# Designed miniproteins, single chains, continued (3), part 18

Each design is a single chain, and the fold is of that chain. pLDDT is the mean over its residues in the fold that is shown.

## One batch from the design tools (miniprotein)

Design m8593
Fold by ESMFold2-Fast:
Structure m8593 (fold): chain A 71 residues (1-71)
Amino acid sequence: SAAEEEARRERERRLEERKEQWIEELAKMYGVPVEVLRKAIETVRKGRQDGKIEEGNEEANAMIKAAIAAG
């Protein structure tokens, strides 16, 4: 229904906003530009069979840090 589609889009926007906040926080923590961090995240995602990266996951953060150091 239209109400279900609106609720779904609202949830997707909220998730995207939180993801952008997380990326900004990590960029500040590692002292890199947001674009560099986004590229590192994309590299890690492509290297995983499932393609998944979750916010705040320590394994994902370690892999992202390694990707930043590599590029």
Scores: mean pLDDT 70

Design m8594
Fold by ESMFold2-Fast:
Structure m8594 (fold): chain A 93 residues (1-93)
Amino acid sequence: MTVEELEEIIAADPDSPEAKEAWEKLLEAGRLPRKPTEEQIRAAAEAAGKAENMSEESVEGMILARLGRFEELNERAEENRERAEEIKKALEE
């Protein structure tokens, strides 16, 4: 799975089990996912059927909630980046 595919999984639902696995794979590769755009979150939600029967206000609320959750998880992942770099160094020994 490519980095872009992993980032799309996180953008669709940061709290999903699939997103958790995507975060772990990116961290193992020594990467932090790029912050998704509102457009990417909307497109991912539509593709997953998550936007069906939602009002525009509900969709905007979902986008803001996912962006906020991503920022929380990204802050936590930044704290773990040093650990990912240490793992990479250990593998090079």
Scores: mean pLDDT 69

Design m8595
Fold by ESMFold2-Fast:
Structure m8595 (fold): chain A 82 residues (1-82)
Amino acid sequence: SLEEILEEAKKIFSEIVSIAIDIYVKNQGNEEVREKIFKLLSEASKLLDEIVKAVQAGDEETARKHLENLKKILEELKKLYE
């Protein structure tokens, strides 16, 4: 369901933001890590916008594709956290 994709995207994006804040706080004085986090957050925000647009257009295939890319950003952030 398109509504289920949107709710999952919101949940994944919320987790991305939460982890990014934790990494940001733990990496005080490490500008390289902080810049990488801001880049990943920017990419995640763009993917969320694309998911919303695909859902509004009724395009489930495109919405699922962007959701999978959003999950990959979460995995990248988790690697930086651990």
Scores: mean pLDDT 86

Design m8596
Fold by ESMFold2-Fast:
Structure m8596 (fold): chain A 83 residues (1-83)
Amino acid sequence: MKLTDEQAVELAQAVIRRAKEAGIRLSKEPLTLEEWQRVVEIAAEVLRELGLEDVDPTVAALLALAAAYLSENGLELLGRRIE
């Protein structure tokens, strides 16, 4: 997947924001199957709007979930967790 750090951050933030607008908080305890399916749908829509249609919506949804989790722990970027 050829996704820049800036694109990854923008994608994650957009998915997190839209999920929150739909009543889904990605930093919450395990999502229901219905909530997860909705997040994947939101990720697909965001990817289309950003011109990243070659990116898997499930992978984008997982990236957003990871980013939300890291943000809750005071980390802004997923890459900061990797040494």
Scores: mean pLDDT 71

Design m8597
Fold by ESMFold2-Fast:
Structure m8597 (fold): chain A 75 residues (1-75)
Amino acid sequence: MRFEATIERVAEDPKAFIEETIAQAEAEAAAAGGSVEVLEEEATEEEAKAVVRVRTTSDDGEEVEALVTLVAKKS
């Protein structure tokens, strides 16, 4: 099963927000026997963007893959 999602946020430090979000996702995925792969990451003073691939296993044993686009803009 494959999903695509976009998460957009406003943050005082867009780069730090994206880095924290990726780190939390990696920790949670690892605890669940899954993985997070960063495919793209770029940051400017006003905007940070990352594209990550999350792979995990559902409770019924089905493999789940999600492509998540993270965008944070400076408030």
Scores: mean pLDDT 78

Design m8598
Fold by ESMFold2-Fast:
Structure m8598 (fold): chain A 66 residues (1-66)
Amino acid sequence: ADELAAKAAELAKRLPPEAHAQLAREFASGLRKLGLSDEEIAAKLREVGERTGSAAFRALADELAA
């Protein structure tokens, strides 16, 4: 999970903002395959969004936490 979060953060820094929504969804899908709950996935999305400043990651985190 943490290794996948680090890879997502590096990709978010290199990709344009319009690609971040898809990256966030792919990251969430990867974590779900590892058996994480939506609450745990939301926490990891918030962490990546905070580190990278990505609004798309924060938005998906808020959606999954609801």
Scores: mean pLDDT 81

Design m8599
Fold by ESMFold2-Fast:
Structure m8599 (fold): chain A 109 residues (1-109)
Amino acid sequence: MPTATLSGGGTVPAGGTVKLTVTVSGDGADHYGVLVIAKNPATGGEIVGGLSLPVAPGGTAELTAKLTKAGTYTAEAYVGPADSENPTSVTGASLGAGEVGGSTTVTAV
């Protein structure tokens, strides 16, 4: 089954950019979609959603996001098969069957 490993994060200024790196472990599909979501429940939940498409089996995807509110975010990576070689989206069903491969903490100050 495909998995994702999430790395990066750390401390960034509020309104600054954070870089997150996802490594995909393939399972026989030619293309993968990677979704990263970062949530901060203490500040009412700013969601940093990013899709990286397409990602090759065993490949690495980099996502950048701007966190406008100070606080601590938990970032989670999901991986699933992509709909095509150049998809504009991954279906929720594909990611709903995908793996949560990792999480990391991002602090915006």
Scores: mean pLDDT 63

Design m8600
Fold by ESMFold2-Fast:
Structure m8600 (fold): chain A 81 residues (1-81)
Amino acid sequence: SPLVEELIKKLEEAKNLEEIKKILLEAEELILSGELSIEEGEEIIKFARELREKGKITEEQVMIPDIALGMRYIEEAVAKL
């Protein structure tokens, strides 16, 4: 996905934790709006977790898109009821 590739590139090029937070908040909005699919959201979170393992971001920053993805899973589960 071009949008996933763009967000990953922005995360790789980010200079500080404030820039990373801004990009992750953008990813959160796109996940919650459905512009990013659940699968695309998982790709972004996987990359964010890799950055966390490298010590480049905080666990709390990973939680931003992770909570958004969890909300999308709940919405899909509720829609099946």
Scores: mean pLDDT 85

Design m8601
Fold by ESMFold2-Fast:
Structure m8601 (fold): chain A 92 residues (1-92)
Amino acid sequence: MLERVRDEVERLKKLIEEAAKQTGNKELADKILESVDRLEEAIRAGDFEGAQEALNEVYDIVDELKKYNPELADKIRAELDRVRAAIGELAE
């Protein structure tokens, strides 16, 4: 269960790095990665409430990314949905 959450977060980070390369908007990508780093720390600490808060921050920033690359933004959002589901399963 925890391994699945970590795998999904790793996929999320790779998609964000790909978005940064394709859009050239490194500042926006760096913002998303900072929120993902907070998500990883919350998961590692067993702080599922903090993890949900960090996820909400990433969703908000991804909505801005959609203006530059809607296909990658949609892929990142789908991966966020998978991370959210995995955290929910782990918290049960």
Scores: mean pLDDT 76

Design m8602
Fold by ESMFold2-Fast:
Structure m8602 (fold): chain A 72 residues (1-72)
Amino acid sequence: SRLAEAVRAADAAMAADAASPEAQALYREAMTLWYETTDPAELEAALRAAGASDEEIAAGLELLANTSRAAP
């Protein structure tokens, strides 16, 4: 998934040098894709790619569901 790939790239870049312009650009790109993605399966895959726990994934998906219900 594009979101999972962007999250992996951002995570790797931030781990190498969080202050670099490239790391910041990749992080912003991942955030943009996150907000554009409404498919829970793609969001779950992206969170797993970032190393999120099952609890973090559940919280993220719940937040998205609430947001989607507010702005269908």
Scores: mean pLDDT 69

Design m8603
Fold by ESMFold2-Fast:
Structure m8603 (fold): chain A 92 residues (1-92)
Amino acid sequence: SIKEYEFKLGEASEEEVKKAGEEIEKEIEENKDADKVIIKIYAETEKTGNGLQAIAGSIARKFELLYGKEYKIEYKELPDGYEIIVELTKGK
């Protein structure tokens, strides 16, 4: 099974970025038994995008270590914002 989630943040405070990270981690944990979890994160500002990329990396590594997940992270600069895509695949 594949589970896909989207998060959008415009101009966000450090507190809002932290809260988004907590929501992302919760969605991954609730779906840890899925074959693949895809999380797409959109940010309007570079500062918010950089914060979310750092949080996404930390979360992905945590799930790699705890559950043997394979992870892939992509960061893209868009004409009007930034996109981070996190893919977590079930271990064998």
Scores: mean pLDDT 76

Design m8604
Fold by ESMFold2-Fast:
Structure m8604 (fold): chain A 61 residues (1-61)
Amino acid sequence: MEEREEILAKTFDSLKSDSSSEERARETLKLLGYKEETIENMSYEELQKLIQEKAKELVEK
């Protein structure tokens, strides 16, 4: 699979505000290499912040 494009697509999809956003955020962070233990106790706001940071990192050259 095209890992970079898939991760970016899921990352941006996880930034959408809907009832499944938190679950998508957790799935995206797992793809980015975060441990389930690390993300399980994070708030939705913390998950979104990490996803935004990683999205920026992936697109920044």
Scores: mean pLDDT 68

Design m8605
Fold by ESMFold2-Fast:
Structure m8605 (fold): chain A 61 residues (1-61)
Amino acid sequence: MTFQEKLDELLEKYKEAFKNHDEIEANKVIAEMYKLFEEEGKSDETILNFYAKLLDMEDEA
């Protein structure tokens, strides 16, 4: 599984957890996303931009 495939899978899990009001699961998925970014050597700026997108999803939900 590529980085993008793993990230997309985690993003879908996050959306489902948030929609189901499962904050514990949502937080676990966020932690897994952060570890994935660290393993792939992504910059802090890339990580921050990703979290900004997650916040936009919360505002639209």
Scores: mean pLDDT 73

Design m8606
Fold by ESMFold2-Fast:
Structure m8606 (fold): chain A 130 residues (1-130)
Amino acid sequence: AEELFRKGLQAFNEEKYEEAIEYFDQAIAADPDSPLTPLALYFKGLALEELKKYEEAAKYYDQAAALLLARDPNSLDAALALHRQGLALEKLKKYEEAIKKYEEAIALAPDSPVAASARRNLERLKEKLK
């Protein structure tokens, strides 16, 4: 599982996003209960964003956040995944859904850098929706 995840990260860093997704899928399939599985889902979401597949990216960020929260209800990594989901939803112009995801990220980790970023995104969207 770790070797396949590493190959996925290497492909991602080389901007081979479709190849990176294949390695992350193989890593998830090899050990779905692995601590690496939420990270593989998260990086698959990032690769999908680079390919401009925002609906699919949002789906995998949601799955990553759900697994992280099931393991640790105060997960900072879950807040990061929810924030990324909000950004992907903004690209889809699903502003009300994006707002909810930013609020969820802030609630999980209010004193974090991700919460500060989510608050800036909320302020910008609230001004846009007036």
Scores: mean pLDDT 87

Design m8607
Fold by ESMFold2-Fast:
Structure m8607 (fold): chain A 125 residues (1-125)
Amino acid sequence: MKVGILLLVNSGSLLARNIDEEDFVNYSLEIVEKAAKELGLEVVEVVVLRDPSVQQVLEALRRLAEKGAELAVLVLSSAVLDSLVPYAERLARELGVRLAVVLGEDILDAPSEEEAIELVKKALG
């Protein structure tokens, strides 16, 4: 199965938690890519959006579908981005793409890298 990754960064929420944005992006992508690999999923595209509009999220999701993603993994840096999820779910349904949603805070707050990977694997299955 082909998977696309869409990582949404809320810069203000990371700043409020004193989390480096680049470290967050790099770590979250590494965990999601490891989880996908362990599940035998092919990552076809990765899109990272900083402080995105609804329109930017929908355009990114269309791009993942055009690359042949059968599953889109929506990684939210913060629960404040939950307002974007219903728009992504509607478009994913129209495109015939499955949507998995992962909270990036749950990846960061996991007790180990192995537990972060298992959390993501559970969201992808």
Scores: mean pLDDT 91

Design m8608
Fold by ESMFold2-Fast:
Structure m8608 (fold): chain A 79 residues (1-79)
Amino acid sequence: SNEEKAKELVEKAKEAFEKGDYETALKLAREAHKLAPKGSEIHLEALGIAAESARKLGDTKLAVEYIEELIEEQKKREE
């Protein structure tokens, strides 16, 4: 399923991030974001890794966009 693929991509993105491969981490996290069900735990994980990877690469605008989406989805889960 798309959710299972998103979960695998998030796991690979985390591994790339831990190894300092932020470009690969961002690419994998962005793909996971596209496949993850909106508002799911995997969607929030993908957003977090994408934001941190973009920040590490110096793309502050992209990092902020992902963090804003993450905050919005977190608020929906708390309501």
Scores: mean pLDDT 87

Design m8609
Fold by ESMFold2-Fast:
Structure m8609 (fold): chain A 77 residues (1-77)
Amino acid sequence: LKKLAEEMAKYALEKLNVGESVVRNGFGKAKSKDETFTNTGGSASETDGRKIGSGVANKISADGKVLDVAKATVEEE
């Protein structure tokens, strides 16, 4: 499950097309006014033999506004 959560975070980040952004796992503040950063996270659970993973990536401006969002979800039996 931990591996699936990590993969979902990566998929969300890839969908966002981050380019020049700094990647962080969690909310933070930019170090400069010219900086953007990406907050990314993944989660995974297993119930009744089914594995469900989800990932999200947010591109954040220096003033803390969300500029772009990407999500990824997978369900296995």
Scores: mean pLDDT 68

Design m8610
Fold by ESMFold2-Fast:
Structure m8610 (fold): chain A 57 residues (1-57)
Amino acid sequence: SAEEERIIAGSVALGRSLPAEVAERVAAQMARREAKELGFSEERIERIVRRVLEALR
């Protein structure tokens, strides 16, 4: 969805702006918080987080 793509893009951009040591953790945390605020299911949140982490690797 457009909301998922926005969260993924924003979280990846945040991760890329941070030191590698903390990038994945902070980006994943941001993605989880935004997805929870939108009322996404836990399954959907974990899928979004996985895509963010995959993009940072």
Scores: mean pLDDT 84

Design m8611
Fold by ESMFold2-Fast:
Structure m8611 (fold): chain A 73 residues (1-73)
Amino acid sequence: SNFESALQLLLAAIRSGDKERAAEGLASVLRRAGVPEEEVRRTVEEIVKAIDAGDLERAEALAREAMERARRL
């Protein structure tokens, strides 16, 4: 599944602390799934915030929730 491959790459970026790659990858997937731009920006901001705080577990959880929500659209 394209979502599973995208999630794997996103989790790798989060685990390496690569905020730019995580933000770009997540935004691309959410936009392609039809998520509104305002919601894309909020979701990316929350994940970047978690990465900046060193809370990778929270960042991964937020990423999984965002991907699941997008899959259901």
Scores: mean pLDDT 85

Design m8612
Fold by ESMFold2-Fast:
Structure m8612 (fold): chain A 96 residues (1-96)
Amino acid sequence: SELEKAIEELKKLAEELIRKAEEYAEKIEKLPEEEKDAAINEASRALAPIEQRMIDIVDKHKSKELTELYTKALAEALRLLTGKDEEVEKQLELLK
């Protein structure tokens, strides 16, 4: 039951992370190419507090299900911001 509550909380944070990443992605798409990298870095910094909250939940419980939810959400957020699936796969492998 404690794990079930952690899964529910992590899913809500994942939804928030993805929603905000989509909002940033829409703004970044409208920018000149020269400004996109800086905007992606700014978006990543803005999303870091949500990612840290997710990491704290994963670290507290050390559950495979929580780790998989976190890594999938992080991968989706990075994919939305960068459009680079290969770079996302490399980051997932670092997270194990």
Scores: mean pLDDT 80

Design m8613
Fold by ESMFold2-Fast:
Structure m8613 (fold): chain A 93 residues (1-93)
Amino acid sequence: MLREALELVAEKRYEEAEKLFLELAEELKSKGDYKSLRAAHIAIQLVVLGKASVEEALEIYEKMLAGDEELTKKAEKEVLEAQKKAAAENEAE
């Protein structure tokens, strides 16, 4: 599910990617796996924001699942900074 969603994002098929991510999110929530849900959300946002390739985002996802707290904080910060920049550019245009 996550790989397929990331590949759809890379192909700019955002509506299909969102549907797959929502399905994955519901599965992870039903299992109480909020760690994987957070990691998957960060991974998809990195690809959406052009900060990582599909393969790079999957590697970051696996490291987050392995408990790399420094990598998780770095990835989360990169997503937040990119989201703030994108929001500012959209509001300035």
Scores: mean pLDDT 78

Design m8614
Fold by ESMFold2-Fast:
Structure m8614 (fold): chain A 72 residues (1-72)
Amino acid sequence: MEKEKEEFVKRAARLAVDTLAARGASLEEIIERVTAAVETLSDFYGLSEEAKERAIEYARRYAEEVARRRAE
């Protein structure tokens, strides 16, 4: 089911963002590395281009939110 695969990719992205942020990676580094990982996982699971785009956007927004909370 595409939705289940998309949710899995989003969960993996969230974990990767949290891990990199906890180790002091910059927002730029987090976005670059997590986006590449999400693209690879999305292709592996055969997600549609639309679902892949949603997963990438989710990862980017989550990374920005984590960086914002760290700065506050």
Scores: mean pLDDT 81

Design m8615
Fold by ESMFold2-Fast:
Structure m8615 (fold): chain A 78 residues (1-78)
Amino acid sequence: IDSPVAAEVQEWLKSGLVTDYRMIGDALVVTYVKDGKEFEVLFYHKSLSPSRTAAIYAAQVISGTSGRPLAEELAARE
């Protein structure tokens, strides 16, 4: 497992942006809650893009969720 991906997610956990994360094979799954809705967002555990926004966009496509609330939160923190 690529430790830089885990480190990034740990920062999101500590900031309260996400509530949980787990690894499934080569995939990183993060869980966040926005406006009372729970979302799971899927990343492949490649090196995350220097732009968090690009990685989130990819995850949105993979997970079939909008992921837009998470993308907006991470863009605001960049």
Scores: mean pLDDT 56

Design m8616
Fold by ESMFold2-Fast:
Formats: sequence, structure tokens, C-alpha cells
Structure m8616 (fold): chain A 69 residues (1-69)
Amino acid sequence: SKVFEATSALLGQPPVVRMTVADFMARYDLEKEEIPYVLKLLNALGAEARVENRKGEIQDSDVVVIRKP
């Protein structure tokens, strides 16, 4: 699953990850609809993962923030 592959890759990244949704999708080969599931899995594993300042639907210019414990 692309969601599991992205989650595994992100666990190997630096403690804080910040990038646009567009860059996040490109880097981890994700569809926009898969992003909430990756964030949910990261949060279940103890990270703080969210889309910063989200207004309604996720936009390509929104920022994904992931903080690992």
C-alpha cells in the first residue's frame, strides 16, 4: 500500500518534517485522498501529524507538518 510505504519512509525522516501537500504527494507517491490516512497512521504511532491551518478541503498549497516523538 502506498499509504504504508509513505508512513514507513516518513518514520526514517528527521524529527520535524514540513512541506507543501503538493511536494508531499510527489515525494511519497500519494494521491490527495490518501494523505489523511498517512497522517492517521503517523498519529497512531505517536507522531503529531497534521495539515497546518487547514480550511475545508486539503489544497496543494497547504503545509503538512509531522513531529516525531
Scores: mean pLDDT 80

Design m8617
Fold by ESMFold2-Fast:
Structure m8617 (fold): chain A 100 residues (1-100)
Amino acid sequence: SVKEEIRKMLDEAEKLLAEAKASTDPAVQRELIERAFGYLLDAAQLLIEHATPEQREEILRFVEEMVRRYQAAIDANDLDAAIEVLEEGLKRLREFVDSL
């Protein structure tokens, strides 16, 4: 099902964020964070395609804010802040999938 496909993308993002938090190498941490962000965006896109019009507006607003906060953290070279933004994103996207 589409919900199962989205959940698999979110599970991969969660795994990558856990690995990023465990990493002591900033370059490795950054690569893992960027990959996790990619999975969250792919999950959000698929979620939006299958949501009702009202759900779509809420999800789009949330995703736009998540992207802005993520970019701000990356521009500041604040990897801990970037991880926090993506962990919040992961939690909220899981809630959206469950409500779909």
Scores: mean pLDDT 91

Design m8618
Fold by ESMFold2-Fast:
Structure m8618 (fold): chain A 98 residues (1-98)
Amino acid sequence: SKEEEEKEREELEKHRHEMMLKIIRDYMKAKGVPEEEIEEILKKARESFKEALRELIRFLAEETGVEVEIREDDSEEELLEKLEELLREGIARQAAQE
């Protein structure tokens, strides 16, 4: 029971990470980022999610012109919140191009 619940939670988190990576891929493609650069970022995300989040946040901050403070002691949760804000800004700008 507990062992199955833990596996279920791990699978759900893995699914969330995969979904987020897909959204990031689609957004970066829409912005004209080279496929090779996208693949490198996603590869890093799979190997070291926290490190990949830092790289992606830096990239998106440069793309959007938004100033984002990335600290060495930032938690995965804090990095995800920063990424969500940048993605929200990017999605809003993409929608405005309709």
Scores: mean pLDDT 71

Design m8619
Fold by ESMFold2-Fast:
Structure m8619 (fold): chain A 65 residues (1-65)
Amino acid sequence: GPRMEAVDRALVRLLLEGRISAAQAETIGRALNERGATRENLVAAAREAGLSDEVIEELLRLAGL
């Protein structure tokens, strides 16, 4: 859906900028596709994937969450 498309674009952007790894992007994308693209689920999945709070806040901003 539109929220998942926004999350995927945000993850691709951070990956291309070298701020996250391909493994982190895949793990977060999979978790949100399974659990739902919500702010709560994104924060949980990103923390589990080892993202810093700074990168999590940028991911939320880019995804419109």
Scores: mean pLDDT 89

Design m8620
Fold by ESMFold2-Fast:
Structure m8620 (fold): chain A 129 residues (1-129)
Amino acid sequence: DEELIKELKEALDNKDHKKMNELRKKLNLTPDEVITFYASYVTGLSLSQSELEKALQEILGLSRSEARELIRTVGRENVLVLISIAKETKDKELAERLIKKMKENPNLTPSEVMKEYAILVEEKREKEK
């Protein structure tokens, strides 16, 4: 439903969590699918291999071979989520630590990647106290 997708994008732009959750249910999207949809929307990237390779190189400074290896290891959806996090945080150390966690557990869902990122943010805050 194209109208519901348009409303979902508007709710995401406005950070309207209540409207986002209602639209997710109407569109029959899982929380993981909403996370990957949002990552695609805020980055302007698709799940295209070539787009993800280029974004990993430009945003995270990975070589082409490192970018390809990461996509093979953790999957395209998780790489898209990682790119969205890296663009938001601008923190290279947090991005590198998240990559390490994703490589240690390549079966993480997008929701679990977001949880690992939240843990790393809190660990960094405690260390900086």
Scores: mean pLDDT 82

Design m8621
Fold by ESMFold2-Fast:
Formats: C-alpha cells, sequence, structure tokens
Structure m8621 (fold): chain A 91 residues (1-91)
C-alpha cells in the first residue's frame, strides 16, 4: 500500500541519517503513522536504528512472501533482493 511504501521510505531515512534531530523527527513521523506508540525520545541512538531496521525488514519480507504466494518468483530475484536488503541493514 501507499502507507507501507511511506513507512519503508521513512525507515530507510532513519537508518541512513547521522543527524539526531532529523532521526527523532522521522521516528515521530512513524509514530504518527501508528507504527509504534512509545515515545521515540526514550530510545537510544542505537535502539532507534535497530527499531527502524526491524520495521523495514518485516515489511520487505512480507512483500517477498506475497510475491512467492503469487507464484511469480525467480530465485535469482529473491536472492538479489535479500542481498540488497542485508547491505542496507549493514550500512
Amino acid sequence: SMEEEKIKKITREIINTDDLEERLALMKELQELGVFTADPEKFTLNSQKILAKSYLLNIEIRELNEKMAAGQVDPAEVFAKLKALLDELEG
């Protein structure tokens, strides 16, 4: 959905930003979208990144499972997507 695409975009921005103020603002956007109800200011910098990575991973895995269920999955495409996702999460 459009909401899930927006959540993925925000989670990637959280993972890739080194600015604490920008990260807190992005975490508050996820809270406004109902992704979590906890106060983002109560999380440490590392916890914020881990939380964002967890949300991104859950959405991407669900999308891959939906494609597999549709029977339109090339094993090379699945492998390439998983590899790209792992590279994003390591950076």
Scores: mean pLDDT 76

Design m8622
Fold by ESMFold2-Fast:
Structure m8622 (fold): chain A 75 residues (1-75)
Amino acid sequence: MKAEEAAREAIRAVREDPSRQKEYMEEAAKKYGLSMEELNEAVVELLRRNPELSVEMARELEGEAAAEAVREEAA
């Protein structure tokens, strides 16, 4: 539950400013008491449930940030 809220907050922040992606991810993890691995898993799960959001993020960022978050949980 909290992990999903952290994932949503992190995704929003990264979409607004991709240059600070690592910082926003760490802030969200600390704010919700999650490890970076737990936050990444929550992000992947949220994107898995919303595949259109994954595509939108990849297009908006046009960088590897969204692709890397999805790729880390591919296995």
Scores: mean pLDDT 69

Design m8623
Fold by ESMFold2-Fast:
Structure m8623 (fold): chain A 84 residues (1-84)
Amino acid sequence: MITLTPEQRAQARAHADQLVAHVLATLPSMSRAQLQHLIAANQAMIADLRAALAAETDPAMRALLQYLIAQLEAIVAALQEALA
């Protein structure tokens, strides 16, 4: 299992924040099919991250995985609202 450095964990959080901002900025221009595809893709990533979290014992890595899951769940919620 690959252990991330503190720098890599900070970079991962920053990348997740940028991804959330990008998705939210592009939401008004997305088609229904694009929204549905992104919901499915993000739900698959959440499942993978939850599996990783279940196997992880390092508190710093657990905190990062929980943060990434929360960011992806926020994206899914925003995409679902855009479909309503």
Scores: mean pLDDT 83

Design m8624
Fold by ESMFold2-Fast:
Structure m8624 (fold): chain A 76 residues (1-76)
Amino acid sequence: SALPRTLAGPTHLFSDEEIAAALAEFGYGHVAEQVVTFLRAVGVTAADAGRTLSWALSEAGVPEELIPPILARLAA
């Protein structure tokens, strides 16, 4: 069931291991630490997850065409 409010904080939505695993599946495991650093600096909530994560992936050098499938992998 969907709740009207977001979860507690950024570290609760996506673990460092989940981000690293998703990036590694697409050949970008080497930027996982950088992506994690960007996400922890700005924070990620359920409401902003897609936008904030897309930004962090782009800043870390992930090609735009890989961002949607990486987001889908993390959402699973």
Scores: mean pLDDT 70

Design m8625
Fold by ESMFold2-Fast:
Structure m8625 (fold): chain A 82 residues (1-82)
Amino acid sequence: SMVDRVIASLERAAAEGLSAETLLTAFLSEMRTLGQKYPSVREEIEALARELRERAAGASVEELVTLMKEALRRLQELVDRA
């Protein structure tokens, strides 16, 4: 699934020692792509992306991974009803 692909990408990036900023930027880019594919929930995805960006400010890589996993669960729910 798309969620599984994003989780795999996040785990790979973290294992490669990528910064929190790089991980967040990659994840937000994937969220933007989802908003383009699911117009009916695009505004909700954009709101979730904004919330994630705000909550990620000053977060450690470990905290950011936790926040991104929470966002992935919410994204899956949005996509399932799209």
Scores: mean pLDDT 78

Design m8626
Fold by ESMFold2-Fast:
Structure m8626 (fold): chain A 89 residues (1-89)
Amino acid sequence: MEFLPEIPEDIRAEVDELRAEIKTLQSEAEKLTPEEQRKVSPLLVAAQMWVLAAETAAAFGEVDDARSAIENARGLLEQAKKLIEEAKK
């Protein structure tokens, strides 16, 4: 395995936090109607892909790419949160 031993702790913590958030939002989305789930699911899938991209970049020492991927994941999760909040009304 060609994973670097020194991944920045802040990036690891943010990736773990984003993964936990995605899991929470997936559970919340399962309680929505099928129509609302159709709106939310693509955002959660895209966020999960960006989290994987962030881990990959960090493992290869590409810190700037990892941070960019984290920001993209956060943006998608904020959109998903808004849709879930709106659907709960």
Scores: mean pLDDT 81

